Designed miniproteins, single chains, continued (5). Designs and how they scored, part 72

Each design is a single chain, and the fold is of that chain. pLDDT is the mean over its residues in the fold that is shown.

## One batch from the design tools (miniprotein)

Design m18490
Fold by ESMFold2-Fast:
Structure m18490 (fold): chain A 81 residues (1-81)
Amino acid sequence: SRSDQIRISKFSYGIAVMLAYGYDDIKDIDKVIAIAKKNADSISVDYLNTAKSLYDQLTDDQKKQAIARAKQILAADRRAR
């Protein structure tokens, strides 16, 4: 559904932030939130908190889709710089 695609997209941004910080495992999300807070990176904190809240709402297949999108987002951001 469109609602599912929106949740997948929001989760993918949080994963992209995690990957940018050097973390590839969702279990480390609280560590990344702590690092982003120390860096005063409020935008990343918001994306990470949103991803954390969505984790239990997504199926394993939706999480895989979000991880694939996150890698694409990070690659696009790196190309734009």
Scores: mean pLDDT 84

Design m18491
Fold by ESMFold2-Fast:
Structure m18491 (fold): chain A 96 residues (1-96)
Amino acid sequence: AEELAEQALAAARAGDNETVSKLVDELIKLLFSEDPEVRIIAAEALGRVATLTNDKELIEKILDAASKVGNESKDLDVQIAATIAMIAAAVNLKNL
């Protein structure tokens, strides 16, 4: 999970939108992992990617996924991480 997060952030900083999109899809899958630690790492990575990308569709996809996890998760730390990701995505989307 951490390695995938680091790859997504590096791709986002490099402006490699194709790689970012692909890695975001993988991170969204991890957001629904059975392991809460993996879900937290995925949510934090998606939130950071959402602040770095200018792809509106990608930001909206992150917002939707984070919102679903935040509403459905029983784990408070996962809810917090997902809520932070949702806010980051919403703020960037408003500024586009």
Scores: mean pLDDT 79

Design m18492
Fold by ESMFold2-Fast:
Structure m18492 (fold): chain A 64 residues (1-64)
Amino acid sequence: SMEELEELVNRVLRATEQILTANPDWDPEEVLDTVVEQVARRYKLSEEQKKEILERARKRFRES
């Protein structure tokens, strides 16, 4: 559902922020990609769902 998708996007953004706070010299794009891969693996997401979450997370991260 859209609510589940949004929750996963929020989870990705929270995890990315926490990692970057602890590691400010790391590349934000690489961290974001890694977090999305971990979330996709944990929740057994399809490639389409993973792509959608990644695109939405990137957009929101750049707007913050």
Scores: mean pLDDT 83

Design m18493
Fold by ESMFold2-Fast:
Structure m18493 (fold): chain A 65 residues (1-65)
Amino acid sequence: SLEKKVEALQTRIDGLRDLKKRLEEEMKTASPEEKARYQREIDALNTEISKVEEELKKLQEELDK
């Protein structure tokens, strides 16, 4: 169902945001080389979050019709 797909995407977004927060905290105490790697991982997570949020928005719009 659309409702189950929405729940799955919301759970995925929550997990990605939690991982991002963890990486941001680790980056505060990291070496310059590690900070560059964490920043790339955070950038990749931001891209993934945006993609999942767009899918969620489309499904929510279908559910609201």
Scores: mean pLDDT 84

Design m18494
Fold by ESMFold2-Fast:
Parts: C-alpha cells; structure tokens; sequence
Structure m18494 (fold): chain A 90 residues (1-90)
C-alpha cells in the first residue's frame, strides 16, 4: 500500500514536470497519438489505465496516462491523480 502511494506520487511529479514543459499544441498532438495507439475515448479509461500501471510500479507510463486524462477532461494533473488514488483505495 505505501509502495503504491509512493509510485503515484512519483508519477504525479513526473507528469507535472512534463506538463509544464509542453505547449497546448504539443499536448494535443501527444494525446491524439495516444488515443490512436490505445484506442481509448474517455478520461475515465485513462484514469483506470493509470491506476493499473501505478500498481505495477510503471511510474513513467502512469505519468503519461495522467497527462492524457487531464488534457481530455480539461482539468489539472492533481485532480486526475486524486481520481486514481480513489480507485486504488476503493
């Protein structure tokens, strides 16, 4: 449980660093590519995928999915991370 929480915190930190480095156009292009690769349509699907990768200790992949969900929903990475945390606790 503590390990999973640490993985989520590391993914959140990495996602925020990537987010701050990207323009809106780069974010749009990135998310469009991911939608084509994973064939996912909703932010909820990306949140579920992020939760699975956090449990698996795949921090870099989880960070990418947090970014995709935040962009699709028009919300903050912190808000998406809280939704992932709720899925991990449920």
Amino acid sequence: MEEIEKNLEEALKLAKEIWESMTDAEKQAFVNILKKIYNLETADEWVELAARYVKAGKVEQAAIFLLAAAYMEGTSIEEVAERVRKLLEE
Scores: mean pLDDT 79

Design m18495
Fold by ESMFold2-Fast:
Structure m18495 (fold): chain A 95 residues (1-95)
Amino acid sequence: SRVDQWLSLIRTVYSSYIDDEDAQRIVDVAKKQGFSDQELFLLLFTYGVIRRVLSPEEARKIFNKMLDRLNNGESPEDVADKAMEEVQKLIDERL
């Protein structure tokens, strides 16, 4: 089912990033800001997309903007949306 697929994806995302220093920075900000598990999942999922589809340099630039926005009190949803818009723009430039 779609629910079983989502639960599997959530588990995979968390397990993939347990030793990832940048993913741990997202976890640390989430704990400091009191984000929900759903908001933390959204941020880690967004980070995973960035890492898989972009070059390391492009990924680092977007990741740093995400952390800055989160530290400035922007919502996880707004930060994820802005990061995905930048990902889409970079992909469109390559097509």
Scores: mean pLDDT 77

Design m18496
Fold by ESMFold2-Fast:
Structure m18496 (fold): chain A 74 residues (1-74)
Amino acid sequence: MAEQEQQIEAILRGVERLIEEEPDPQRNIELLEGLIKEAEDAELLERVLGRPVSEEYRQELIERLREKIEELKK
C-alpha cells in the first residue's frame, strides 16, 4: 500500500477515536472542517512534510473527511 494511503487511513483512525471520545457532534464537525481546510492548503502541507503530496491523495482525504461530517449530521 502506498505511504500516502497509509497516512490517510491513520488520520481517519485518529478522527474516529476523537469522535468516540467527544459527546458533542457539533464539535466533531468543527474539527473535521478544520482538518479539511488544512488539507486544502497544499503549500502548507508540503512545507510541513518536506515533500510534495499527490493531488489525488489530498482529494481522497478531503472527500473521506466530508463523508464523516455527513455521517455525524445524520
Scores: mean pLDDT 72

Design m18497
Fold by ESMFold2-Fast:
Structure m18497 (fold): chain A 57 residues (1-57)
Amino acid sequence: MQLAVAKRDLGPHTPAVLGAKEGEVLEVLKEYPDGMVVARNAAGHVGLVGASDLEYL
């Protein structure tokens, strides 16, 4: 299981974008070559996050 930490507060501006708080641990489900990542948070929500906003563990 690939884990990453959110580097900053992420607001869900659309239903496709995952909201997260700075320091929140997310599970990385899929990486796209364009720098987008599908991630899941602790609540079980799945959405898109920019790879540049994540620190991989």
Scores: mean pLDDT 77

Design m18498
Fold by ESMFold2-Fast:
Structure m18498 (fold): chain A 108 residues (1-108)
Amino acid sequence: SLVDEFKKLHQQFIDISADIVAQLKAKLTPQQRKALDTLFGRAFMYQRMIDEQPDSIATWRALVDTYQDIADILKAAVEQYNGDKAVQEQLAQMEEIIRKMQELVEQM
């Protein structure tokens, strides 16, 4: 199902974003850390709302938009740090996962 494919992509996003954050660690500014904490908290709330109302396409879109905001902050942090090619490749993979999630939501 589209929901099962989304759940698979969601898990891939969580895994890759966690790995990128772990690699950046002390390279994140206090402002970037606060923004990421806020966005991950918001994503958690949207995920809970989806569990309660899975037919709300607007909530699925809001979740994916929140993941894009997370990706944008991580990209900015990697650019500031001059992160390794491996981290840049992980960012590209994360953006591809977000794109696929957006495509699935458009089909729902």
Scores: mean pLDDT 84

Design m18499
Fold by ESMFold2-Fast:
Structure m18499 (fold): chain A 72 residues (1-72)
Amino acid sequence: DKEREELKEKLRKLLKEYGNRELSDEELDEIVDKMKKEVEENREKILEAIKSEEATAKSAEKWLELIEFLIK
């Protein structure tokens, strides 16, 4: 529960800073559940996508921190 809330807060900050959007707790829960499922099923693929040219170096670092948090 606490780990989930910390992840939701990190996602909220990232999406506000880089997505220019403030999400509801409901939307954040959906993203957390999706990310956990994707990490469990496709960890390597997700890490490669985050390192891709689609993300800036700064956002990639923060997304990698989130993935590491999910894996632990």
Scores: mean pLDDT 63

Design m18500
Fold by ESMFold2-Fast:
Structure m18500 (fold): chain A 55 residues (1-55)
Amino acid sequence: SAAALEEKIKRALENGKKALESGNKVIIQVALHELKKLPQTPEISELIEKIEKEL
């Protein structure tokens, strides 16, 4: 459902931001893979680019 997808996107964005803040490459890579599986909204694409620059 749309509501379930929106919740999944919100959690993935939060987890991705926390992963970046952690500086742990393993956690960052896991978050990156999860973000890449989601619909590529501007917020998701922007976070992916940010993560890829830090790796």
Scores: mean pLDDT 82

Design m18501
Fold by ESMFold2-Fast:
Structure m18501 (fold): chain A 70 residues (1-70)
Amino acid sequence: MKEELIEKVEKGKESAIAAGADEKSAEEAMRHTIELIEKAETDEEALKVLEEFEKNMLRAITTGEPVKPP
């Protein structure tokens, strides 16, 4: 499961940058998100981290603000 979530984080980062998100903030948010997913003790915690990352990426794309890490 964690490998699939990490792949989604990486693809989400690439898609957000392609859509105009700030590259540096997107890369930093990705690294932080992957670290949190790897440290998650439960699948529910890992999914929550991914959900917040996706929400922050969408917010960055729609507002033009830097990507906030979870």
Scores: mean pLDDT 80

Design m18502
Fold by ESMFold2-Fast:
Structure m18502 (fold): chain A 59 residues (1-59)
Amino acid sequence: MRVPTPELARRARAAAQLLLAESGPRPTDEQVRAVAEGFGVSPAAVRQALAELRREAAA
């Protein structure tokens, strides 16, 4: 892959933030897939970013 890891992490985080804004705290697997595809990242990366955002909010 030509794109650096920090860029992919940023895109995954942006996708996760959009998903939380639109679907609330419990997005479906289908919503995760759709947003991941739109941002050009993997669904796993979006789920990881969601977990990180939830951890930050809970701290």
Scores: mean pLDDT 75

Design m18503
Fold by ESMFold2-Fast:
Structure m18503 (fold): chain A 99 residues (1-99)
Amino acid sequence: PTITQSPKSVTVKEGSSVTLTSTYSGDAELLDMKWLKDGEELTSEDYDGRFTISIDYANNTSTLNMTNLKVEDSGTYTMVARTSAGTYTGEGTELTVTA
């Protein structure tokens, strides 16, 4: 099984918007997809609603839409997919937000 994250890296100015996509490819049933920032699970509450997570189970994809980015939003955004055969982790997206 493979988790493919796109883009691999992105650099934007503060105030920009970025969309990250992750796709699970494998034979095991996809049960859940979670986004981590620097190893910590993302919650929309921590970002004042600026981050929106959607999951399309028909296509095994999850999208993280980030708006009004701040310098502190810089970091590695990693997908963790839980499946019927175990848990798999993507390689991550490196986000750099400049002032």
Scores: mean pLDDT 85

Design m18504
Fold by ESMFold2-Fast:
Parts: C-alpha cells; structure tokens; sequence
Structure m18504 (fold): chain A 93 residues (1-93)
C-alpha cells in the first residue's frame, strides 16, 4: 500500500500543477503556465493529465505566436485523447 500511496501522491501533485498552470494561463502569466504544464507532464504517467498539460502548452505557444509549436503540441494532446480540444486549437493555427 505505501508504494501505491507514493504513486498516487505523485499523480495528485501532477494534477495540482496542472490546475495551477490553468490558473496562471487564465491570468495571462504564460511563463509560469508553461513551467507548471511541463512539470505536470514530468510528474505524471496518467494519459489524461499529460494530454491536458500538452493542450495547455499548445495554448501557451499559440498566445506566444509559436504556431508550429502549438500545432505539434495539439497533435500530441490528441494522441493522449484530447481530440476535441486539440482540434479547436488547430483551427487557430
């Protein structure tokens, strides 16, 4: 049970980082949002968390004018099951 609790805690930390990234993105703090999304990806093997963080990074890249980076990240988010959100992002490129 202890080892599963550690894994669950790491996944919970990744979800908290994802939420903070979303909050900073909404506030327009793209630099912090980027760091938090990358951290969420690094701390989680959960496809949903990683897909959502990739979609968040794609939105950050789009806001920064990096259309090619946004496209690549949106395509990766779609591979992790975020198809609707990824398609919406790809329409902006």
Amino acid sequence: MSMKEIEEEMNEQARRLLKLGEEHYEKGDLRKAEILYISAIMFSTDKEVRGRALAGLARVRLEQGDLEGARRLAEKAAEFGLTEEAEALLREV
Scores: mean pLDDT 79

Design m18505
Fold by ESMFold2-Fast:
Structure m18505 (fold): chain A 77 residues (1-77)
Amino acid sequence: SLEAAIEGAEKALELVEAAGDAVPERVKEMLREAVRHAREGKLEEAGEAIEKAVVLLQTLGLDELADQVARAGKPLR
């Protein structure tokens, strides 16, 4: 549902904001874009933004956070 997609994107953003300085601003911006796209009903674009954020978190060695973000974004895939 659209509601579940918006909640998923918002939860993903909450997770990276809670991690603070460990997460680069670029990843937080990607998830803010995902939330914006989800609220506009652009679920494909929202899902792509979450997937890009997950890949970046993995390249930074933040594998547990990447898994949590991917799980939160499940309704968008």
Scores: mean pLDDT 85

Design m18506
Fold by ESMFold2-Fast:
Structure m18506 (fold): chain A 71 residues (1-71)
Amino acid sequence: MNQQYSPEEAEQYREQSERLRREHPDDPAYQDLADSLERLSEAMERGDSEEALRAASEVVGAASKVTADRA
């Protein structure tokens, strides 16, 4: 079941997004993941559950691409 998002979780995702962008500037898979994490963080800060759900789906998709590159 979907639970309410916390401001602490939103900040965690924002920090992860920023780190991935800086550490992997030439890796499109990591940049796509960073973009998705930033969108998720913003949606969570807004309390927009619909947007947060969409962004979470994008994070899963982007993470799958990163995992596929490593596998």
Scores: mean pLDDT 76

Design m18507
Fold by ESMFold2-Fast:
Structure m18507 (fold): chain A 96 residues (1-96)
Amino acid sequence: SHEEFVEELKRVVEKLKERPELAVMARLLEVLLRAITEDKVPPTALDYVILGEAYLLLEDYEKAIRAFKEALKLDPNDARAKVLLKEAEEKKKKAE
């Protein structure tokens, strides 16, 4: 749901803020959060791609994979989501 996505995005922003090296990504997600909170529209494929990229930076590969799969459910032809999903799966294998 829109509300569940917004709450997850808020949690990710707070995690990114705990790491000074990720400050730029935290700011970008805060801008996205402000943009989507007013309209209560369902999240787009791009919103899930951005969420997945934030999880990749946090090295939470399982959550990154889930975010990219949700993006591909909304837009099966999203070339960026396909590339990032493969990257997340490869990074998860190396971390195991």
Scores: mean pLDDT 82

Design m18508
Fold by ESMFold2-Fast:
Structure m18508 (fold): chain A 56 residues (1-56)
Amino acid sequence: MEKEKEEKIEKALKLFDELMKQGVSLDTAIDKVMEELGFKSREEFMKAIKEYLKKK
């Protein structure tokens, strides 16, 4: 279901925001979010976020 994809992106955005608030660098925050949520590449993660934001 597409809902599972959107839920994954929402969790990724929340985790990314929390890491950024903790003063974690952008690159480290991206790496941790990708590892935790199982994104295959940084490009895939960024593409998923862009698509999510465009649909919203």
Scores: mean pLDDT 75

Design m18509
Fold by ESMFold2-Fast:
Structure m18509 (fold): chain A 67 residues (1-67)
Amino acid sequence: SLEDLQQELVKKTDEVVRLTREVFAAQEEKRRTGTPEDEERVNELARRLQEANKEVLKLRAEIDKLR
């Protein structure tokens, strides 16, 4: 339903906000340490953020089709 899609959009938008903060924190830690482990953490979080952004765009498109 439209309501279900809107709720999912809210959840995914919150996930994007959270992941954005986590990426920034991980990038700062990587700058301090320079370790491969911190580099991989940044890469993993960036991939998850990219995926979440794609899902937000998909949900917006689906909601627009129902209006």
Scores: mean pLDDT 86

Design m18510
Fold by ESMFold2-Fast:
Structure m18510 (fold): chain A 73 residues (1-73)
Amino acid sequence: TLAPATEAELAASPIAAFEYAKAAGDGERAREALERIGALQAQPSPESFLLSAQALHGAGRDDEAAVLAAKAA
């Protein structure tokens, strides 16, 4: 149960969007959040991989997060 202000935060923060989707049990929104992390920048960058890794780590997907973090390094 998140306040409406959090919906604006979800649009600006893909990490928060992923955590919210996970809490709601919404796999489609979780995938959309991960895609938005990749699309935050016009071109692929180490920063986008790091943001994706942080989102996955927060969700308990540490093995997948480690793979993306390695690509960011």
Scores: mean pLDDT 61

Design m18511
Fold by ESMFold2-Fast:
Structure m18511 (fold): chain A 62 residues (1-62)
Amino acid sequence: SEETLQRARENLTLVGRDLKSQGVPREEIEEELERMGNRMSKVFGIPKSTMRKIIREVLSEL
C-alpha cells in the first residue's frame, strides 16, 4: 500500500516534470495528472481522497 502510493507519486511527478520541461501549459499538465491519477486510483485501489491529495502535492511542487 505505502509502496504503491510512493510509486504513484513518483510516476505523477516524473510525468509532470517532463511535461513542464516540454513547455506544456500548466492547465494541460493539471488535466493530464488528474486523468492519470484517476486511472491509477481505480487500477491500484487507491482511495480517491488520497489520490487527490497526491495530485495536489505534485502540482504544488512543479
Scores: mean pLDDT 85

Design m18512
Fold by ESMFold2-Fast:
Structure m18512 (fold): chain A 66 residues (1-66)
Amino acid sequence: LQEEIKKTEEEIKKALSEGDNKRAAELLVRQAILLSKMGHEQEAKRKLAEAIDLDPTNERAKALLA
């Protein structure tokens, strides 16, 4: 789980540097799901909000915040 979060963080930084906001949002949703499984609910919600900010069309992030 910790290694998965680290890898998603590296991939998010790469996607952002490439201007791929949709991929970055998808990776933030994945990271939020992992954080929620670990009991870090506040951090998970923050990551979902970041995903929506980057890609407002990400229905999965919106559904998970609702």
Scores: mean pLDDT 81

Design m18513
Fold by ESMFold2-Fast:
Structure m18513 (fold): chain A 85 residues (1-85)
Amino acid sequence: MIIVVKIETESEEEAEKAKEILQEINEKTGRLLSIHVNGRDVYAAFEAEESEVEKLMEQWKKKFEEKTGRAPRSVSILQVNDAAA
């Protein structure tokens, strides 16, 4: 399943740090398909089960808080369903 996560940060600098942490996590897991940064927002696509993505995002959040000293504004898990009716 392809799962897209939207991360909202306070600044473009924090969005870049969010991308770097996602890349660090991907070096250990290999589940990340793509990252897209749009201003202060980050979109990450994973090929994994929802429970695996939730665990990865919990690890990401801890590393982000350690590096920036604050939590992201929001983290939303979105499922991409490509099944055309």
Scores: mean pLDDT 79

Design m18514
Fold by ESMFold2-Fast:
Structure m18514 (fold): chain A 86 residues (1-86)
Amino acid sequence: MERILFAYLKDDEIGKEAKKKLEELAKHVDSLELIVVEAETKEELVEKTRETLEKEPIDLIITMESMEEDIRPLAEEHGTELGIIS
């Protein structure tokens, strides 16, 4: 089972569209589990993402280009792959 964490800011239109597509994909792929982390601020998103990585085994983190610099250190610290949506 592939466990994907999708982290995005609630005011990001690209993030909202990506969330819909990822949730639709997860409904049709039995081997895929999607965990969505959303926040209104960059700082809150980083904290929620860190908490999720500490509690859940995650194979891939997906985030927006605007959050890459903030999320990449967390992915590296936890040995998790990082995907960027642009």
Scores: mean pLDDT 85

Design m18515
Fold by ESMFold2-Fast:
Structure m18515 (fold): chain A 74 residues (1-74)
Amino acid sequence: SHQQALTREMIESLEKKIKEAEEKNYPEEIIEGLRKAKDLFEEAYRTGDSKKLVEGIELYSEVEKKIKEYEEKK
């Protein structure tokens, strides 16, 4: 389905972001947040559960805010 294709793309994007965050030595809270968002997208992909997709998007948005805040304090 189109939703599954988009969810897979989001998972791949998050895998890349997690690797970049680890390489840049981001705070563990940010890295853990990215991993949790990826887990929610993987569950959404496996089950087709749109609620898990929404939860993943919401968590990812919160982590993006933390990344911006962290970068501003640099």
Scores: mean pLDDT 83

Design m18516
Fold by ESMFold2-Fast:
Structure m18516 (fold): chain A 65 residues (1-65)
Amino acid sequence: SANVQALSQEFVKRGGATFFDKNYKGSPNVTQLPPEQQAQAIADFLRAQLGNDVEVERVLRELLN
């Protein structure tokens, strides 16, 4: 399984930094959550932004490649 921190870094590296800055600015970032909650928070955030589970899975696969 992928490390949640590594997944978070890949998300930022592939252009997610702006989304995290805009949506989590001034709040504790996702890396301050327990590892299991970090993965869930990232998935829930992407689901809210993209509006469907298929797109969430596609983005997560892209971030890991």
Scores: mean pLDDT 56

Design m18517
Fold by ESMFold2-Fast:
Structure m18517 (fold): chain A 91 residues (1-91)
Amino acid sequence: SMAAKEQEKLLKRVERARRELVRILRELGADELVREVEERFKKIEDYIKENPNIPEYTVLALMMAEGVDIALKLRELGATEEVVNRIISIL
């Protein structure tokens, strides 16, 4: 169905964002935040699976909220504005 195709597209988008975030965090040595990203993005994936008609803007808002929280935690750990912008760009 069209709803199933849109759901698959959203799940692939969440998975790409999770993989890129984990890659950036590992390059920075922020291993504790890797676990948080994996747990939080899994919750987003589970929410999409439970709500097959979820609007794309809701998924984007959820990913942005998690990405911003992770970016702020990295800033507290001394990350540069360039790193923060890189995180926001992958959402």
Scores: mean pLDDT 83

Design m18518
Fold by ESMFold2-Fast:
Structure m18518 (fold): chain A 70 residues (1-70)
Amino acid sequence: SSEEAKEFVKNFKEFYEKMKESIIERLKDPSDSFVDDLIKVLEEKLEKAPEYKEEIEEILEKLKKLKKEV
């Protein structure tokens, strides 16, 4: 549903901003799959909510960039 997709995108943006420092810390631990799991969830939501593709892709790009820089 479009309402569910909208709330999910909003919650993910808020989650990313709130948890940015924790995400960076987790990326430094090669045994921690949290960021990889988060990327998979976002990629699945891209397929289900094409109307929010740009917003989800922006978050994915930020996460992948952070992963590459650590």
Scores: mean pLDDT 73

Design m18519
Fold by ESMFold2-Fast:
Structure m18519 (fold): chain A 98 residues (1-98)
Amino acid sequence: HMKEATSADGRLTLRAEKEEVKEGEKIVLTPTVSQPVSSVQWLLNGKEPPSRFTVSKSGNTYTLTIEKAKVEDTGIYEARATGSTPTVGAGVFVKVKK
C-alpha cells in the first residue's frame, strides 16, 4: 500500500509507492516540493543511505530508487530540503519482508 507523509509546514510531501515490499522488490520514494529548493538530502534511519541506492533529479522531482530491496533496508526514510531556512523534511516507514 502507498505511504505518504508531509512536512509540518506542508512544503514537502514524501510518497512511497509501497509501505511494505518483499526482499528483491523495487522501492521508489518521490518527494514533491511546493516551493523551490536547492536540493534534497536522503536519510535512512538518520544515516546516509547505502551507495547502492540511486538518486535522480528531474525538474522538481528527487527520486530515491532501491532496485533490489534487502530486509536491512527496513526503516524510516527521510527527504530533507537543503539550502532552505527553515529546513523542511518528511519521513516514511518502509518495511522489507523476507
Scores: mean pLDDT 77

Design m18520
Fold by ESMFold2-Fast:
Structure m18520 (fold): chain A 90 residues (1-90)
Amino acid sequence: VEKLLEDLEKEIKEMLIKKGVPEEVAERAARIATGIAYENASSPKPLSLEETKKLLRQALRSHGIEMDEDLLEELAKKTLEGAKKLREHL
């Protein structure tokens, strides 16, 4: 599970950096998204893409991070993919 979390955080961080997000912001956003993925995987109520996107928007905003809708959509998709993989191992 720890390896899957590390791989997910790294993948999200790299994706965000390639999309032009500053490294420090990408690192924070990846950590937040990975946390949401873990919570979703550990919960008996799996989140939809739209629910995941809403939670990410709220969590990122609470840390002063604003993302455009296209990037937020990609982040939410990666978060759900990660949650699905984590759930298979929990």
Scores: mean pLDDT 83

Design m18521
Fold by ESMFold2-Fast:
Structure m18521 (fold): chain A 95 residues (1-95)
Amino acid sequence: SHAEKLKNELISLIDNLVRTHPDEVNQILVDMGYPPMSPSEILSFLHNLIDSLSEEDLEKLVNLAKRLKERGLSEQDVGLALLMYLLGLHQQRQR
């Protein structure tokens, strides 16, 4: 489905970020009030968040990634921006 395609695109970007920059991802998570996690635990957590997103939120995130890439941001900076947006959505839903 269209939603599955969007999820797979986001998962690919997040997987690459966690594999290449696990310490930076952990620092962001801890700064936002999450416990320290292994890379495997981080991936499971973030995949669960992506799977819980509405199609509207998925489209917003994929479009954000496209815009940032078009502006010449690095793959790392694109991934970090997506991570911050995902965590912001998660925390807003928990309030």
Scores: mean pLDDT 85

Design m18522
Fold by ESMFold2-Fast:
Structure m18522 (fold): chain A 94 residues (1-94)
Amino acid sequence: SAMEEEARRRLEEAIEIAERSAREGKFTDQEDLEIAWLLSETVELAGELSGLSEEEKREYMDRLSELVRKFMAGEISVEELRERLEELLEEMLE
C-alpha cells in the first residue's frame, strides 16, 4: 500500500540521517529532532495501517528511539540498527 511504502521511506530516511550524522560529525540536536520526527511518522503511518492503539504506538516509538540512542552512543553498528528498526516496522505491520 502507499501508506506502507511511505512508512518504509520515512524509516529509511531516519536511518540515512543517523548514518550520515555518525560518519560526518554533523550537529546532533538538529538531526536528532529530524530523526525523531521521521520515526514518529513511521510509527503513525504503520500504526494507522495496522490499527495500533495510541499506547502501542508510544511503545513502538520508545523502542525505535532507544535503538537510535544506542547507535548514537556507539553501542550497536549501523547494520544492527537497520536490521532491528526494520524488524520493528515489520512487527508493527503484522
Scores: mean pLDDT 83

Design m18523
Fold by ESMFold2-Fast:
Structure m18523 (fold): chain A 88 residues (1-88)
Amino acid sequence: MKKELEQLLKEAIAKGEANKEKIQASLTPEGLARMREELPPMIEELLNDESVSKHEKILGLELALKFAEIAGDEELAKLVQEKIEEIK
């Protein structure tokens, strides 16, 4: 499961930048609620994964920031932005 999550995250990083509008259009209200719930633990796992490079962590956090913006979660967006600055 964790390796599949990492693989999905890497695929989302590669595709997410080109597909922000499509992601936004595909999100149901239930999907937005799940994203708000699932993003924080995924971010923590990403940051604690020593096998993931600094560059990949930054890209993953930038994708998470876009998802937080799409979900309208200002608090989560701020937390992600602060974590990006800490890693740089």
Scores: mean pLDDT 68

Design m18524
Fold by ESMFold2-Fast:
Structure m18524 (fold): chain A 95 residues (1-95)
Amino acid sequence: SGEEALQRAIEGGKRDYEEAEAFLASLPKEVRDEFLNRIKKAAQEMKENPEKGKKLFDEVLEEAVREIREAGGSLTAAGYFRDLGRKIAEEEIKK
């Protein structure tokens, strides 16, 4: 039961990331590329200066959410961008 609950949560998280990726893919290419580029730059800064990188990451997420809204994107699921951004940052940090 506890193991089943944990497995359901992990599978739910995978689906949430897949939905976030699909949502990001639905955005205009220019908006999507700008978001991805800024997240990757913030992740690279985290490797050199974790404090500065964390601040930049938070600023990038807030700015990207605003820009996506200005481009006509629906942001009812703002959490999708934060979770996707963290996943992208983790992959960059592992390089």
Scores: mean pLDDT 67

Design m18525
Fold by ESMFold2-Fast:
Structure m18525 (fold): chain A 61 residues (1-61)
Amino acid sequence: DDIVQIMSDNAYRIMNNQPISQDFGDRHRDALIQFSRLPQDVQNQIRQQVRQRVQQMQQQS
């Protein structure tokens, strides 16, 4: 799911103290807006998937 991929990438950068662009990319901003409009249950599911992907990315770093 594109939204999980975009949010995972953003979370990974934050967790690793990587530079964050002051300009939001259209994809990141759109994904966050879309996420905020989803039902709470779906948001929780996506948050869990994002955490799992971020953990996997941490294993690679």
Scores: mean pLDDT 70

